# Designed miniproteins, single chains, continued (3), part 96

Each design is a single chain, and the fold is of that chain. pLDDT is the mean over its residues in the fold that is shown.

## One batch from the design tools (miniprotein)

Design m11319
Fold by ESMFold2-Fast:
Structure m11319 (fold): chain A 65 residues (1-65)
Amino acid sequence: SEVVRETAKNIMMAALEFLGGKFLKRENGKDIVEFQTESEEKKREALRLEEAGKKSGLIEVRFLE
């Protein structure tokens, strides 16, 4: 259901923000989150969340240099 999808997205967004991600924009129904971090640990965790987000079509993660 849409409610279940929205709840899952909100949980993933909260996790990404905890890792230092910043909401950038919504595009084509996806929430785009930006990371600017030198922490390899945070990058690994963000990549795991990105894979789950891509499979659901809800979230995209972008890394800045």
Scores: mean pLDDT 74

Design m11320
Fold by ESMFold2-Fast:
Structure m11320 (fold): chain A 88 residues (1-88)
Amino acid sequence: AAATTATGAEVSLENASEELKEQAREIQAQAEAVAASQAAGGQSVTASEIVLDDVEGATEGEVTGVAGPQLGAASTVTLNGVRAVGTE
C-alpha cells in the first residue's frame, strides 16, 4: 500500500506507524466502496482523506518520523489501484 503526502510525495506504508497503517486500511475500504458505487452507476461519491505531514525527504516509499496524519486536510490516497479523494 502507498499514500501520497500533502507535498505530493508517494510513500510506502510497510514501515509506517500502526496508526497510519490502520488509517490507510480504513481509507482503502472506503475507496473500494466508492469504486463499487461507481461501477454500479451510482451518482453519490463518498471519500476520505489522509494527510501525511513531516515526511522527511522520502522519495522511494519509506515513512519515517511521521508526526501523525490529519483528517480534514486533503490528499489523494491510492491503495491497490483504488483512488480515494476527499470532500472539501
Scores: mean pLDDT 41

Design m11321
Fold by ESMFold2-Fast:
Structure m11321 (fold): chain A 102 residues (1-102)
Amino acid sequence: VKEIAIETMERALRRVPFVEEAGIALLALDEKNNTAIVAFFGIVHPAHLPEPRLAGGWVTVTLKDGEYIIEYGVGSAAGPEVTEELRRAMAEAAEEARKEAN
């Protein structure tokens, strides 16, 4: 679960060209419940904004009843269009990871 969570986050961030800085952290690893949570916190600076904005997101991967369940969330201070672009990148990365894991 941990490797799937990290790879999903890395794939998502590669899809977003206006991310200037990002760190990925493992927030939780619950081996008993087969759950891993990774997050990112970073700086986004799309060309239409005069200054950088904070952004963040998370991916949770759980193995439940023999199936990998991938959940995600994103947030940004850069406005709804930038937040939607981050969400789309995360959705696409999560779908790729789900297909590879299952």
Scores: mean pLDDT 77

Design m11322
Fold by ESMFold2-Fast:
Structure m11322 (fold): chain A 72 residues (1-72)
Amino acid sequence: MKAGEEAGRKAAETNGPGYAVDEDGLGSAAQVFADGKAGGTGARPDQRTASHWGEGPEGAVEAAKKAGEEAS
């Protein structure tokens, strides 16, 4: 989870200056990162359809997902 939060924050920062991602939003990014990583391993199909994806800061969620997949 912590690694996902860091990845999400880094991704939000990379998306452009002015991105203000708080801890609450980073919680969603951490979950997206974890789901991306787990999806790559094919752990559970229902994790691929997690409806909570995209509930965090828009740019951070997308970047965290990509970071998780790339890290996997």
Scores: mean pLDDT 46

Design m11323
Fold by ESMFold2-Fast:
Structure m11323 (fold): chain A 92 residues (1-92)
Amino acid sequence: EVERLQEEARPLAERLEAAWTPELAEAAEAAMERGREVALELAAAGASPEEAIEAGMRVAAEELAARLPPELAEALRRAAELGLEAQRLLAA
């Protein structure tokens, strides 16, 4: 169920929000740009839109996670995985 994945992600998102700063917001924008570049590169190489988007999202999450304390980095990675699973269920 998509709702169950979203509920599982909520406490992870709340932890990230509690630690959020303007500096992290700027880092998140840079990470999203990097993810977009990877997605466009994969799409140009013939990957499906779904594959390109998933890879870009993973790259963005890892770029941002590198700037977070280990516990928040783990929460971000888990939230990203749950988000991708929810998108797959909605697409199916």
Scores: mean pLDDT 76

Design m11324
Fold by ESMFold2-Fast:
Structure m11324 (fold): chain A 61 residues (1-61)
Amino acid sequence: SKMEELRKKLIEVGRKALEEQGKDVSAFDDHTLYLIGADRVAEKMVENRNVNFFDVLEELG
């Protein structure tokens, strides 16, 4: 489903964010990675008021 695809993309965003920070991704479950990914996309949108959610998700995922 589209919701499952969105969840997987956000998990990948969270994974990449942790890797960029030098953190051990294996210490985190998929739900925590999802929340980190969602926060990362939200922060990027706040910084850049003229971008849409899906464009940011594609850039970060």
Scores: mean pLDDT 81

Design m11325
Fold by ESMFold2-Fast:
Structure m11325 (fold): chain A 59 residues (1-59)
Amino acid sequence: MRATLVGEDGTVGEFVRHDATRGSVTFLEDGSQTNAHVLDDTRARFLTPDGKVVVGTLL
């Protein structure tokens, strides 16, 4: 499943869900990727390149 992830900090990326708790984000700004932890069907938590933990909304 693909979705747009919009972080509370304004980060935007393409989200791909792998299972109930795991996904990945490809950041729109630079195309880099990180792991995401799925919180529910509308939210995921991810690590920014700067090492900050951010919650995003899945659209």
Scores: mean pLDDT 80

Design m11326
Fold by ESMFold2-Fast:
Structure m11326 (fold): chain A 74 residues (1-74)
Amino acid sequence: PELSDLERIERMLQAVQTLAAEGVAAAFIRALATHELRKYFPHRTDLIAALEAAQSVAEVEALLRAWLAELRAR
């Protein structure tokens, strides 16, 4: 369901923000976000590729925020 997907992505964004605030490396944050997407959204190969290409925490956050906006627009 859409609501379940929204909550999952919101929790991922919150986790990314928390890890970034704690000084965790962008590469590790990216790896965790990519792992969660592969687990729950393996069909979204576009998002997985974009996350793998992300070079900063800001890019990871932007991708997750864009996904939230997409889900809310449906």
Scores: mean pLDDT 79

Design m11327
Fold by ESMFold2-Fast:
Structure m11327 (fold): chain A 75 residues (1-75)
Amino acid sequence: SSMQEALAQAQAKGDAAMAYVKKVKEEMKKASDKEIKEIAAISGVSPSTVRKEIKNGKISPDLIAAAVRLLNAKA
């Protein structure tokens, strides 16, 4: 049924999004001090907040979005 296909696609997109978020978090751990400051500027938080969230692994969605925008633009 079309409903089963839609649910399967939604699940696959969710799984891909979670894997991508994990990859972005790993890239954030490699971020330079300059990149951390840029993420902070884009997200409207302090650089110390970015460093703290990277260190504890509990990174807010807004910081992940800022990191995606910054780090992927360099690829």
Scores: mean pLDDT 77

Design m11328
Fold by ESMFold2-Fast:
Structure m11328 (fold): chain A 85 residues (1-85)
Amino acid sequence: DVERELQRIAREALLYSERAVKLGEEAGEEYLEKAKETRKEVRELLFKGNEYLKKGDYESARKLVEEALRLAKETLEELEKKVKE
């Protein structure tokens, strides 16, 4: 089920972006600002992806939610490496 898969990816992207912000609070102001920027961009991508999903444009929706997940994961991994050796 493509719709359920896209919703799962979107949920993971949002969760990772929130985890990155939480780690940023521990890492310091510069990293917190970076994590907040990533969360904002993730939310914008997911909003646009949901608009395409509602229109039945699954190809455009997939590209946007996958980009959101990629961005969230990259930011989380960067912050985890900084905070946890």
Scores: mean pLDDT 86

Design m11329
Fold by ESMFold2-Fast:
Structure m11329 (fold): chain A 90 residues (1-90)
Amino acid sequence: MKKYRVIAFDENGNVIATEEDLPSLEEALKKAKEFADKGASYVVIIEEYDDGSRTITIYRKVDGKLVPIKQIRIYPDGTAEVLLQLPLPE
């Protein structure tokens, strides 16, 4: 069964909030938005699968909205596949 974890970071990379065992991506995105509204600059959503693989999506707050900037899938053997990589705004 899929499980979602949300981790919120400030602009300096400090963890300011974490929520675990969320049942759906919709609930994870709702929690991510709540953390962004409370001052988080970055939010990471981790989707964990029964086989031990996981998908990690990194969101950045831009103009009050969470924008996905990177997504990586990590397989049970520790290999990783980049699914999304956006250039950082210079």
Scores: mean pLDDT 79

Design m11330
Fold by ESMFold2-Fast:
Structure m11330 (fold): chain A 68 residues (1-68)
Amino acid sequence: MSPLEALKKILELTKQAYDAYQAGDYSRALQLLDQAIALVQQSELSPEQQAFLISQLNALKAEIEAAS
């Protein structure tokens, strides 16, 4: 998978997670964020870009966990 394809899929999963969060489905939002993190780790992105994205996704998970 190209880095661009990985970024597009990560963005789609993150958007779906946010949509689930807004709908009150916190468990699904967390599951989608975990899928996004796994995809970042499997991607051909640089280590620095992976670390940045994982940090941002974990921050979103923390906000959802605090809300639930």
Scores: mean pLDDT 84

Design m11331
Fold by ESMFold2-Fast:
Structure m11331 (fold): chain A 61 residues (1-61)
Amino acid sequence: SNAMKRAEDLIKKAEELEKQAKVYEENSKIGKGARPSDEQNAKKLRDEAEKYRKEAEEILK
């Protein structure tokens, strides 16, 4: 159904954002030069991913 495909697309978007968040988190840990914005960028990406996951969950109800 269109609903199932939309939910799958949202989950894939969330997974990609989570991957990007991990890159920012890893960069701060391995000493590639910590920027104050790196932690903020990681948090924003995780917050966006959570919104997409919640939206997908609502579609699947």
Scores: mean pLDDT 79

Design m11332
Fold by ESMFold2-Fast:
Structure m11332 (fold): chain A 80 residues (1-80)
Amino acid sequence: SSSTLSSNGNSLFSDGNNLMKQGDNYFNQGNNDKAISLYRTASDKFSEASTLFKQSGDTKNADKASKNMDNVEKKIQQLN
């Protein structure tokens, strides 16, 4: 159902944000390898969230998830 897809999308989006924050913490500690690993996992979560939001017709939250994915991918590129 649309409600279930939106709920699952919100959960994945929250997971992505938490992983991104963990990545930022490791980056601030100088642990770039761990930061990259966490950012990649965050990107995957935002990608999944965007897909579920699109399937539920939630374009606004799909765009937010896609934007966060782009931001995390830029962080990965800066560290590689």
Scores: mean pLDDT 88

Design m11333
Fold by ESMFold2-Fast:
Parts: sequence; C-alpha cells; structure tokens
Structure m11333 (fold): chain A 105 residues (1-105)
Amino acid sequence: GIEDRIKSLEERLEELEEEVEEAENDEQIREVLDRLFELLQEVEELAKQAQTKEELERILRLVERLKELGMRVLSKVGDDVELVNRAIGEILRSIGLEFEIRQRL
C-alpha cells in the first residue's frame, strides 16, 4: 500500500537531510540535487495515488521538507550558476506540488 511507500520516502529524506548538512563541495551538492529530484519525482507520483486526507497530509509534509532542503542546498551552492539554477528549480517544483496537494485537502 502507499503507507509503506510514504515510510520509505520519509526514511530516505531523513538520510538525505544529513548528507546535505555534510556536503562541502560542488560534486557532493550535485549528488544531493540528483537525489532530491529523484525523491521529488516519487513524491509527485505518490500524491497522484493518495486516497485519504491522512495520506495527503503525510505527503504534504514530505513536500514541505523537500522544499526546505532545496533552500538549504541553495544556501550552500555559492557561485556555480548551474547548481543555483537546479536548486531553484527543485524549490519551485516543490512549491507547485505543495499548492496542488493543498487544493485537494
């Protein structure tokens, strides 16, 4: 069921949050951004499958955390234009998904 998928995403996001705090160079930031976009894609697909208000509220919390994490990554990027644009793109995509889920609640 989607409950197991939500739990898996929650665990993976917690691990990624730790990796973001430890990231010190552009290569590590690129790897973190790649994983952020993968998680965001899975959360988008999961939101389409959600059937209950409780499931949507848990998915919304994942989206809010992805948005906050993208903002944290942006604060660490420095002057690499590609990485700045990727972090902004993740934040904007998270905001759009947050809006869509809130309209369904």
Scores: mean pLDDT 90

Design m11334
Fold by ESMFold2-Fast:
Structure m11334 (fold): chain A 80 residues (1-80)
Amino acid sequence: SMEEKRKREARIELDIIKSFLRMHKTLGVKLSDEQRARIAREVQRLLDILGAGPAERRRVYEEFAELLGIPVSTVRRLAR
């Protein structure tokens, strides 16, 4: 179905973003606050497509907080 295709694409996009952030962390490249905000909003959009429950959302936000080097509360705030 189109929904199943969108969910598969959303999972792939999340993995691409994670890989991008791991690369930036490894290279010591600091992301701007604007770039972090855009990434947080994109992650929220992808989680919404996936229909992610509270536990999955928490895990993903915690993972992105580590990758971005900011608190989880900041990731949630930027995702708005």
Scores: mean pLDDT 85

Design m11335
Fold by ESMFold2-Fast:
Order: sequence, then C-alpha cells, then structure tokens
Structure m11335 (fold): chain A 74 residues (1-74)
Amino acid sequence: ALSAAEREAVATTERDTAQVLELFEQGKVSEEELQRAVDMLTGMAKKLEAAGKTEAAAAVRAQADRLQAKLDSL
C-alpha cells in the first residue's frame, strides 16, 4: 500500500497532469512542453521503481502514458 506521503505525491501528479492536458487543449502548452512533462514523469517513475516503490511508480507511469496518448493522437 502507498504511504500517506506517496498518496499525496500521486494525487498531486494526477491533478498536475489534468491541468497540463486542459492547458494544452486551450493552446497554452506546446507539444514540446507536453513531451518534457512525459519525460519528467517517466524519469520520476524510474526513480520510484529503483527505490522499490512499485505501486507509486505504476501510478506516475500511468500519468505519463495519459500525456503520451494525447501526443500520439495528434
């Protein structure tokens, strides 16, 4: 199970991902900025996985996949 700190970090990542997607739909975030967000989340997931935080890593990777799916739909 996720710790309280890990749950809060995941919830923050989910909120930030939703906001970035909304800003992208409004034309306020570029494709390049969206790709940087994917790269950042992917790096975070790899660090969590290396630390043995598999559940938190999976949650962060799911957010990276959401942003990547938007890029792939363009």
Scores: mean pLDDT 83

Design m11336
Fold by ESMFold2-Fast:
Structure m11336 (fold): chain A 102 residues (1-102)
Amino acid sequence: VAIDESDLEGLTEKTKEAYRAMLRGDLKKILKLLRESVEEDDKESIVGILDIISFYLRLMGDEELADKALALANKVRATKGPLSKELKEEIFEFIKELEKKY
């Protein structure tokens, strides 16, 4: 697995809320938490929530959007310092795409 056990103990409250929303099938709540995390420049929550979205979409059989969520999470992880405006806009467009489809 790509995550060490110690990484699981560092989950943000927003990431935990998104995980609970996933267990209820509440994609709208997950997307709201992602939007708030991007607005707050909370990179740790953005990465965690995008990983949850990727997992959720894969369970739904949507491998294309699941791979897109994982790619965005990897871009956020690779960013040193604050997120670029372009990357934030890319994440907001992804949220809109999911809101239109589901």
Scores: mean pLDDT 81

Design m11337
Fold by ESMFold2-Fast:
Structure m11337 (fold): chain A 63 residues (1-63)
Amino acid sequence: SMENKLKELEAEKQRLQATIDRVRALLAKHPDPELEQAYRRLQAELDRINEKIQKMKDEMKKS
C-alpha cells in the first residue's frame, strides 16, 4: 500500500538524517574534501526523499 511505502520512506529519511548529522559533526572538527562531497550527496538524497514523500502525500489526497 502507499501508506506502507510512505512509512518506509519516512524511516529511510530518519536514518539518512542521522548519517548527515554525523558527517556534519566530523566536517566541523576537520575539513575533508571527500566528506564534503559525501555531505553534498547525502543532502541531495534527502531532498529527493522529501520530494517523493510529498508527491505520495499529494497523490493520497486525490479521490
Scores: mean pLDDT 84

Design m11338
Fold by ESMFold2-Fast:
Structure m11338 (fold): chain A 58 residues (1-58)
Amino acid sequence: MEEKLKKIEEELEKVRQELAKHSNADPETLRSLIDRYNKLKEEIEKLRKEMEQRKAAA
């Protein structure tokens, strides 16, 4: 679980960097990156909720 969360957080940061690099890119590329960013944020939130339960129990 923790390793997966770290990977998703790293992907989120990478997408943020790509958004900065492609600030004036074509709309399709920007929308694709924004959509991926939102999906990664949702996965992080879901995993954090699951990890809280697992951290409390062995």
Scores: mean pLDDT 75

Design m11339
Fold by ESMFold2-Fast:
Structure m11339 (fold): chain A 81 residues (1-81)
Amino acid sequence: MKKRVMEVVIESEEELELVIKVAEKLKAEGYDVIIRVAKEYWTEEIEKALKEKNIEVEKTDRVYSEEEKALIHRILKQEAE
């Protein structure tokens, strides 16, 4: 069993749905998935939504540049498709 840790930026409800989709896809492939959400984007609603789907979630104090956010978003979209 291999653990997959993903650092994500959740700037919208649409991105939250994308994160859930990617996590469920990886779990279906046999991975133990941990989603790390930057403190900047952390809300009680995001925590609740991920835990409701039995997705392990961690808050991180990492701060991302605009370029890093764009790259993370692009990777997340590619992984979901």
Scores: mean pLDDT 78

Design m11340
Fold by ESMFold2-Fast:
Structure m11340 (fold): chain A 86 residues (1-86)
Amino acid sequence: MLSIMEKSTVEFVASLVRDRLKQAGFSQDLIDEAVAKLKKEVTAYLKANPLETPPFTNYEMMQKIGDIAMEIFSEVEERQREALRE
C-alpha cells in the first residue's frame, strides 16, 4: 500500500526526529518510543491521503508530516517532564 517513496519519507522523518531528540538529551527509551509512534502516525496519514503523493513535491503533505513530528516531540517533552516529577 505504501510506495517505496512513501516508506523512504517515513524513514527520513524518523531519522530527523531521532537526531533532534538525541540532541535535546532525551533517554534512549523515550526516543525509541517516539520514533515508533512517529512512523505509525506518518504511515497512517500517507495511507489515508494517497491522492497527495508524491510526498516530496506535495507541500500540504510535507506540512502535515512536519506537524505530526512536532506533536510527537511535544509529547516526548511532556513525558520527560512528568518522569522527572515522579
Scores: mean pLDDT 71

Design m11341
Fold by ESMFold2-Fast:
Structure m11341 (fold): chain A 90 residues (1-90)
Amino acid sequence: MEKARKRLEEIEKELNAVVEELKDLPSEEQKKALEEWLARKAAAGDELVRLLVEARKNATTDPEKAEEYLKKLAELLGISVEQIYELAEE
């Protein structure tokens, strides 16, 4: 739990910094820049970010696949999918 929480806090902190940087851009550009940032992190070999990007990408076209990526993310973090949602709300 502790390592999983710390890793999600790190990702959330980076995400919040990116969102703050992007907040002055138009909404469509904010979304695109955020997606590009997540894709760049995934391409750099960050497995947790890769799974998060895949989950988000599949949420619209294949919700079942998105759930499978969230399950893998939860397994790597040693937590449940429900706990990922809790950490995302904090």
Scores: mean pLDDT 68

Design m11342
Fold by ESMFold2-Fast:
Structure m11342 (fold): chain A 82 residues (1-82)
Amino acid sequence: MSLDDIMAADKAESAQQVRDLAEDLRREVADDPRAVALVDRALEAVDAGDFKSATRLLLDAGTTRRQVLKAVSAGILGSLAL
């Protein structure tokens, strides 16, 4: 397994964890169509690999920065292993 393979796996795992967080938040804010739209946009940003935009959208929708950082950091260890 190469460094490139490890980095790709870390990004994929981070994307999945951010998606799981976004789906959980979407259920919590289901009664607020504006918050639901922000979560849907955050999921699109994750699919595009834009975790910065996804993080901002999730914060605007009602999640905490701490929850997003936990989800991302559990997968994105590549920046520390480079």
Scores: mean pLDDT 66

Design m11343
Fold by ESMFold2-Fast:
Structure m11343 (fold): chain A 72 residues (1-72)
Amino acid sequence: SLSREEVLEKLRRLAKMLATVDPALAAEAEALLQRLEAGEISTEEAERRMHEIGVRYAALVSPVAEAVGRAQ
């Protein structure tokens, strides 16, 4: 399991990355970061929510990810 500081750092990196890809998802990641910093959610809840954002990001990348199946 990730520590609180590790989850905070991962959320900051996710929000920064998503800001250039999907600003709406970036806003969700920032809201989650703010809630964790405010103590409104536990580290475990933040990990779960961060994972959900990751799944949504994967869906955004999915339309161009077919290259992964190429013979190389």
Scores: mean pLDDT 76

Design m11344
Fold by ESMFold2-Fast:
Structure m11344 (fold): chain A 90 residues (1-90)
Amino acid sequence: MKQVIRIEEYLKQSVEEAVKKGIEKAKEAVEKATGSPVTKEEVEVLLLTDDLAVARGTFYTSKAKAEVTVTAQKDGDGTKVVTTVVITPL
């Protein structure tokens, strides 16, 4: 059964820093949900501008594969970050 985790944050940080934080949060969420450490990660930043960043990645544990999308968008004086994690048991 697939598990979906969505994390939405507003950070007083740049889009570049915010997308990195989203990736860190995704990894923590995968490890917490699976009870297992991430042993392999493949993360790609698809877009990085001053106003918008999009990253996707795949995290592997001994028990699961997690597909991650992070979108960081400049909003006023900060950045809105949406992290979506789809966990599939192995």
Scores: mean pLDDT 85

Design m11345
Fold by ESMFold2-Fast:
Structure m11345 (fold): chain A 77 residues (1-77)
Amino acid sequence: MEQTIALFRTLAVISEIYLKMKQKKASEEDLKKFDELVKEYQERLKKAKTVEEIEELAREFIERVKELFPDIDVPEF
C-alpha cells in the first residue's frame, strides 16, 4: 500500500513535467526524449519492491530531466 502511494506520487511528478513541457511548447524531439526517459524508468520501477527504491528512482529521474531539459521548472520530490 505504501509502495502504491509512492508510485502514484512519482507518476504525478512525471505528469506535471509533461504538462509543463507542453505549456512551454517543447519540440517533438524533446517530447520524444522525455518519452524514452519515462520508458527507461518505467522498466526500473516495475522491479522496485520498497518505498525507498521508488523514491530513489524518482530522484534520479528528476535529476536526469533537469540535465536534459534545464529550461523546464521541475517539481521537488
Scores: mean pLDDT 78

Design m11346
Fold by ESMFold2-Fast:
Structure m11346 (fold): chain A 65 residues (1-65)
Amino acid sequence: SAARREAAIAYLQERFGFDRSTAERVLDAIERHDGDVAAVAAELGLSPADTALIIRALREAGLLD
């Protein structure tokens, strides 16, 4: 939902210091690759460890399934 996406954007901004554009790119990459850490990391230019941490944090916050 749009409300869940906005909550996820706000979470990424507050928790990880991402701007809105970066937070949207992160969420779009996760959706595009169905949460595949290696594929998301490669697309965003992040380490696999940081990518796994972001995805886990979003799931723990109830912002991803």
Scores: mean pLDDT 88

Design m11347
Fold by ESMFold2-Fast:
Structure m11347 (fold): chain A 102 residues (1-102)
Amino acid sequence: MKEELRKKAEEYKEKALKIFEEKGPEYVEEVREKLEEIIEEMRKIIGEEGGLLAAEALLALAEGDIEKTAELLIKIALMVLGEERREEIEEEVKRMVEIAKK
């Protein structure tokens, strides 16, 4: 199971990078480094499932699916900060989505 989660996270990461490369190939290596850093940090905090969720959120962001990105970010934040902070987390993510749409 853990090996499958890690492989799927790599697949989502590579798909996201391909989209970013199509938009700005000169920045793809810098973006790769940052995506790998984010995925690894989430993996350290939550485990392999956290890495997979981070990779999926980054792919959704690369595809321009802001709503799916927000849903995945809320899920990650709940796993890190806990259910008692759900209302606060949902409000903050909604605020960030509104800023991103401007």
Scores: mean pLDDT 77

Design m11348
Fold by ESMFold2-Fast:
Structure m11348 (fold): chain A 100 residues (1-100)
Amino acid sequence: EAQKFYEEGLKAFEEGKYEEAAFYLVRAANIDPKKEYVPALAKAAEATLEQGDIASAALAVATALLILGKDEKAREIMAALNNGDTEKARKLVEEALKEI
């Protein structure tokens, strides 16, 4: 099940469907949190961030951070997104991408 969502995420990314890619990769990680998913999550986050989709970028980055045991940073990103502080969420996502 997790592997199927991971493969669908990679395919969506190759097709330029970055929001869909982020969704599938996050779902795969929620089922089975594997470190091998981190590079794909980071790429999906970068692509969605470049398109101005801060919500998808934040979800993908926070998921990657949780896999890496960086729970506090993941929580901070999600808190900024949930309280509508889009500018803070974007900045935190950009900083986190330098670390994953």
Scores: mean pLDDT 88

Design m11349
Fold by ESMFold2-Fast:
Structure m11349 (fold): chain A 61 residues (1-61)
Amino acid sequence: MKEEAEKLIEEGQRLIKEGRELISKGRSTEGTGLVLRGIGLITEASLVLGSEAGKKALQEA
């Protein structure tokens, strides 16, 4: 469970970064969708790892 939650953080951060790149290229709808999905994954992981882990993951994205 903890290792799985850490994988969710990694995937969530990747999606947020990719989404930001799409937004900067004018693909705002697609980019925003990826950012929201990434935030959702980090939020899900924070339910297992704790709110501080989720907060740190969002700051690092």
Scores: mean pLDDT 80

Design m11350
Fold by ESMFold2-Fast:
Structure m11350 (fold): chain A 65 residues (1-65)
Amino acid sequence: GVLTREDMEVIRKGLLDGLGVEIPDSLDAEEFLRWVEELTGVPAERILAAPDAEEAAKLILSRTK
């Protein structure tokens, strides 16, 4: 999948604000998706299927609380 830098920043801010977790900024898009999947259990395919980065962040947050 193709995440832009802006998409990754939106998701990173959402997870920091919602879960208090910080994603390393050194990760590429594929590594970023794997990192989120490993932490939250949300599959990368579901994150990529979201219509935008804001909805992807909401999906991830809804899984964890």
Scores: mean pLDDT 78

Design m11351
Fold by ESMFold2-Fast:
Structure m11351 (fold): chain A 92 residues (1-92)
Amino acid sequence: MSEELVRKLEEQKALLEAFAAAVPEAREAAAVLVEALDELAEAARKGEEEALRLAEELEAELAPHEAAVLAAGAALSDEQRAAILEAARAAV
């Protein structure tokens, strides 16, 4: 169970790193989210409950960075999104 959560967090990190490489305008916001995903993955290795608690603590801090990434992502074409997903899968 914790291993599946760690894997999902690592997949999200790879996706954000690929997105930041393709969309330089979102790079700083994506970097903050990547750091948070690394912390959540470390917490998840200790236990799912610890990861969930940390996620709740970080929610307010991460909200503006998530909004920035989502706004930048909304401007992407389907082809650009597909390329980012492919790059993220190659990194995992």
Scores: mean pLDDT 79

Design m11352
Fold by ESMFold2-Fast:
Structure m11352 (fold): chain A 73 residues (1-73)
Amino acid sequence: SALERLIRLAETSTDPEELVRAAALLAGLGDGRALRPMAIAAAKLEKVLPDPGGAIARARAELAAEIEALRAA
């Protein structure tokens, strides 16, 4: 399923663009099983340096908001 593929991407990828994209798609699915993979992606993104223009920091902040929204659902 799409959910299973996205979970695997969030857990196994080291590419910041893939992590951001997978996390956004996981948030869009609204499935509680996405919470832990999204948190893993956020933790990986926190370690990415350099971050020219703060694009990764902004994506991580957006992901944190999406995780909170999914927890509230």
Scores: mean pLDDT 75

Design m11353
Fold by ESMFold2-Fast:
Structure m11353 (fold): chain A 90 residues (1-90)
Amino acid sequence: TEEIEELLRELTAVQQALVAKLLGVSDEELRSVLTPESYDIILELMKLSEEELLKRIAELREKLAKKDLSPEQREALEKMEADLKEVLAA
């Protein structure tokens, strides 16, 4: 359970960093919507290339696919995939 929650939290952060990078979100916008802790994590991840962020997302999804996810966790993962696909299609 804890391992699945940690993987989902990491995936969320990596995906948020990728989306922010793709949409060209300013430092000011990030500071206004994120907590200081989340801001530091996202900012560090945004130093990675889009290719590196996509590879990390793929690796995290593969790890999660091997886990027995609850229906709620599976729904959250599916929503994250849909949200990312929408951003990438724009």
Scores: mean pLDDT 79

Design m11354
Fold by ESMFold2-Fast:
Structure m11354 (fold): chain A 62 residues (1-62)
Amino acid sequence: MTKEEVEKFIDELAEKYGLPEEVREAIRRQADLQGIKTKEEAESLVKAAKIGLEEGRNPPRL
């Protein structure tokens, strides 16, 4: 996947999970830093952020 495709996929999943804009930005930055190129890896980051919010942890610790 291209960087733009990864960012779009992250945005779509984050919207589905109702994640706030600050968390979405953190996920996009982390994906770029890690060189994420697959849907599976991008989905894992979004799910980790969602779990962090549900557990009351700070999601930027991805």
Scores: mean pLDDT 74

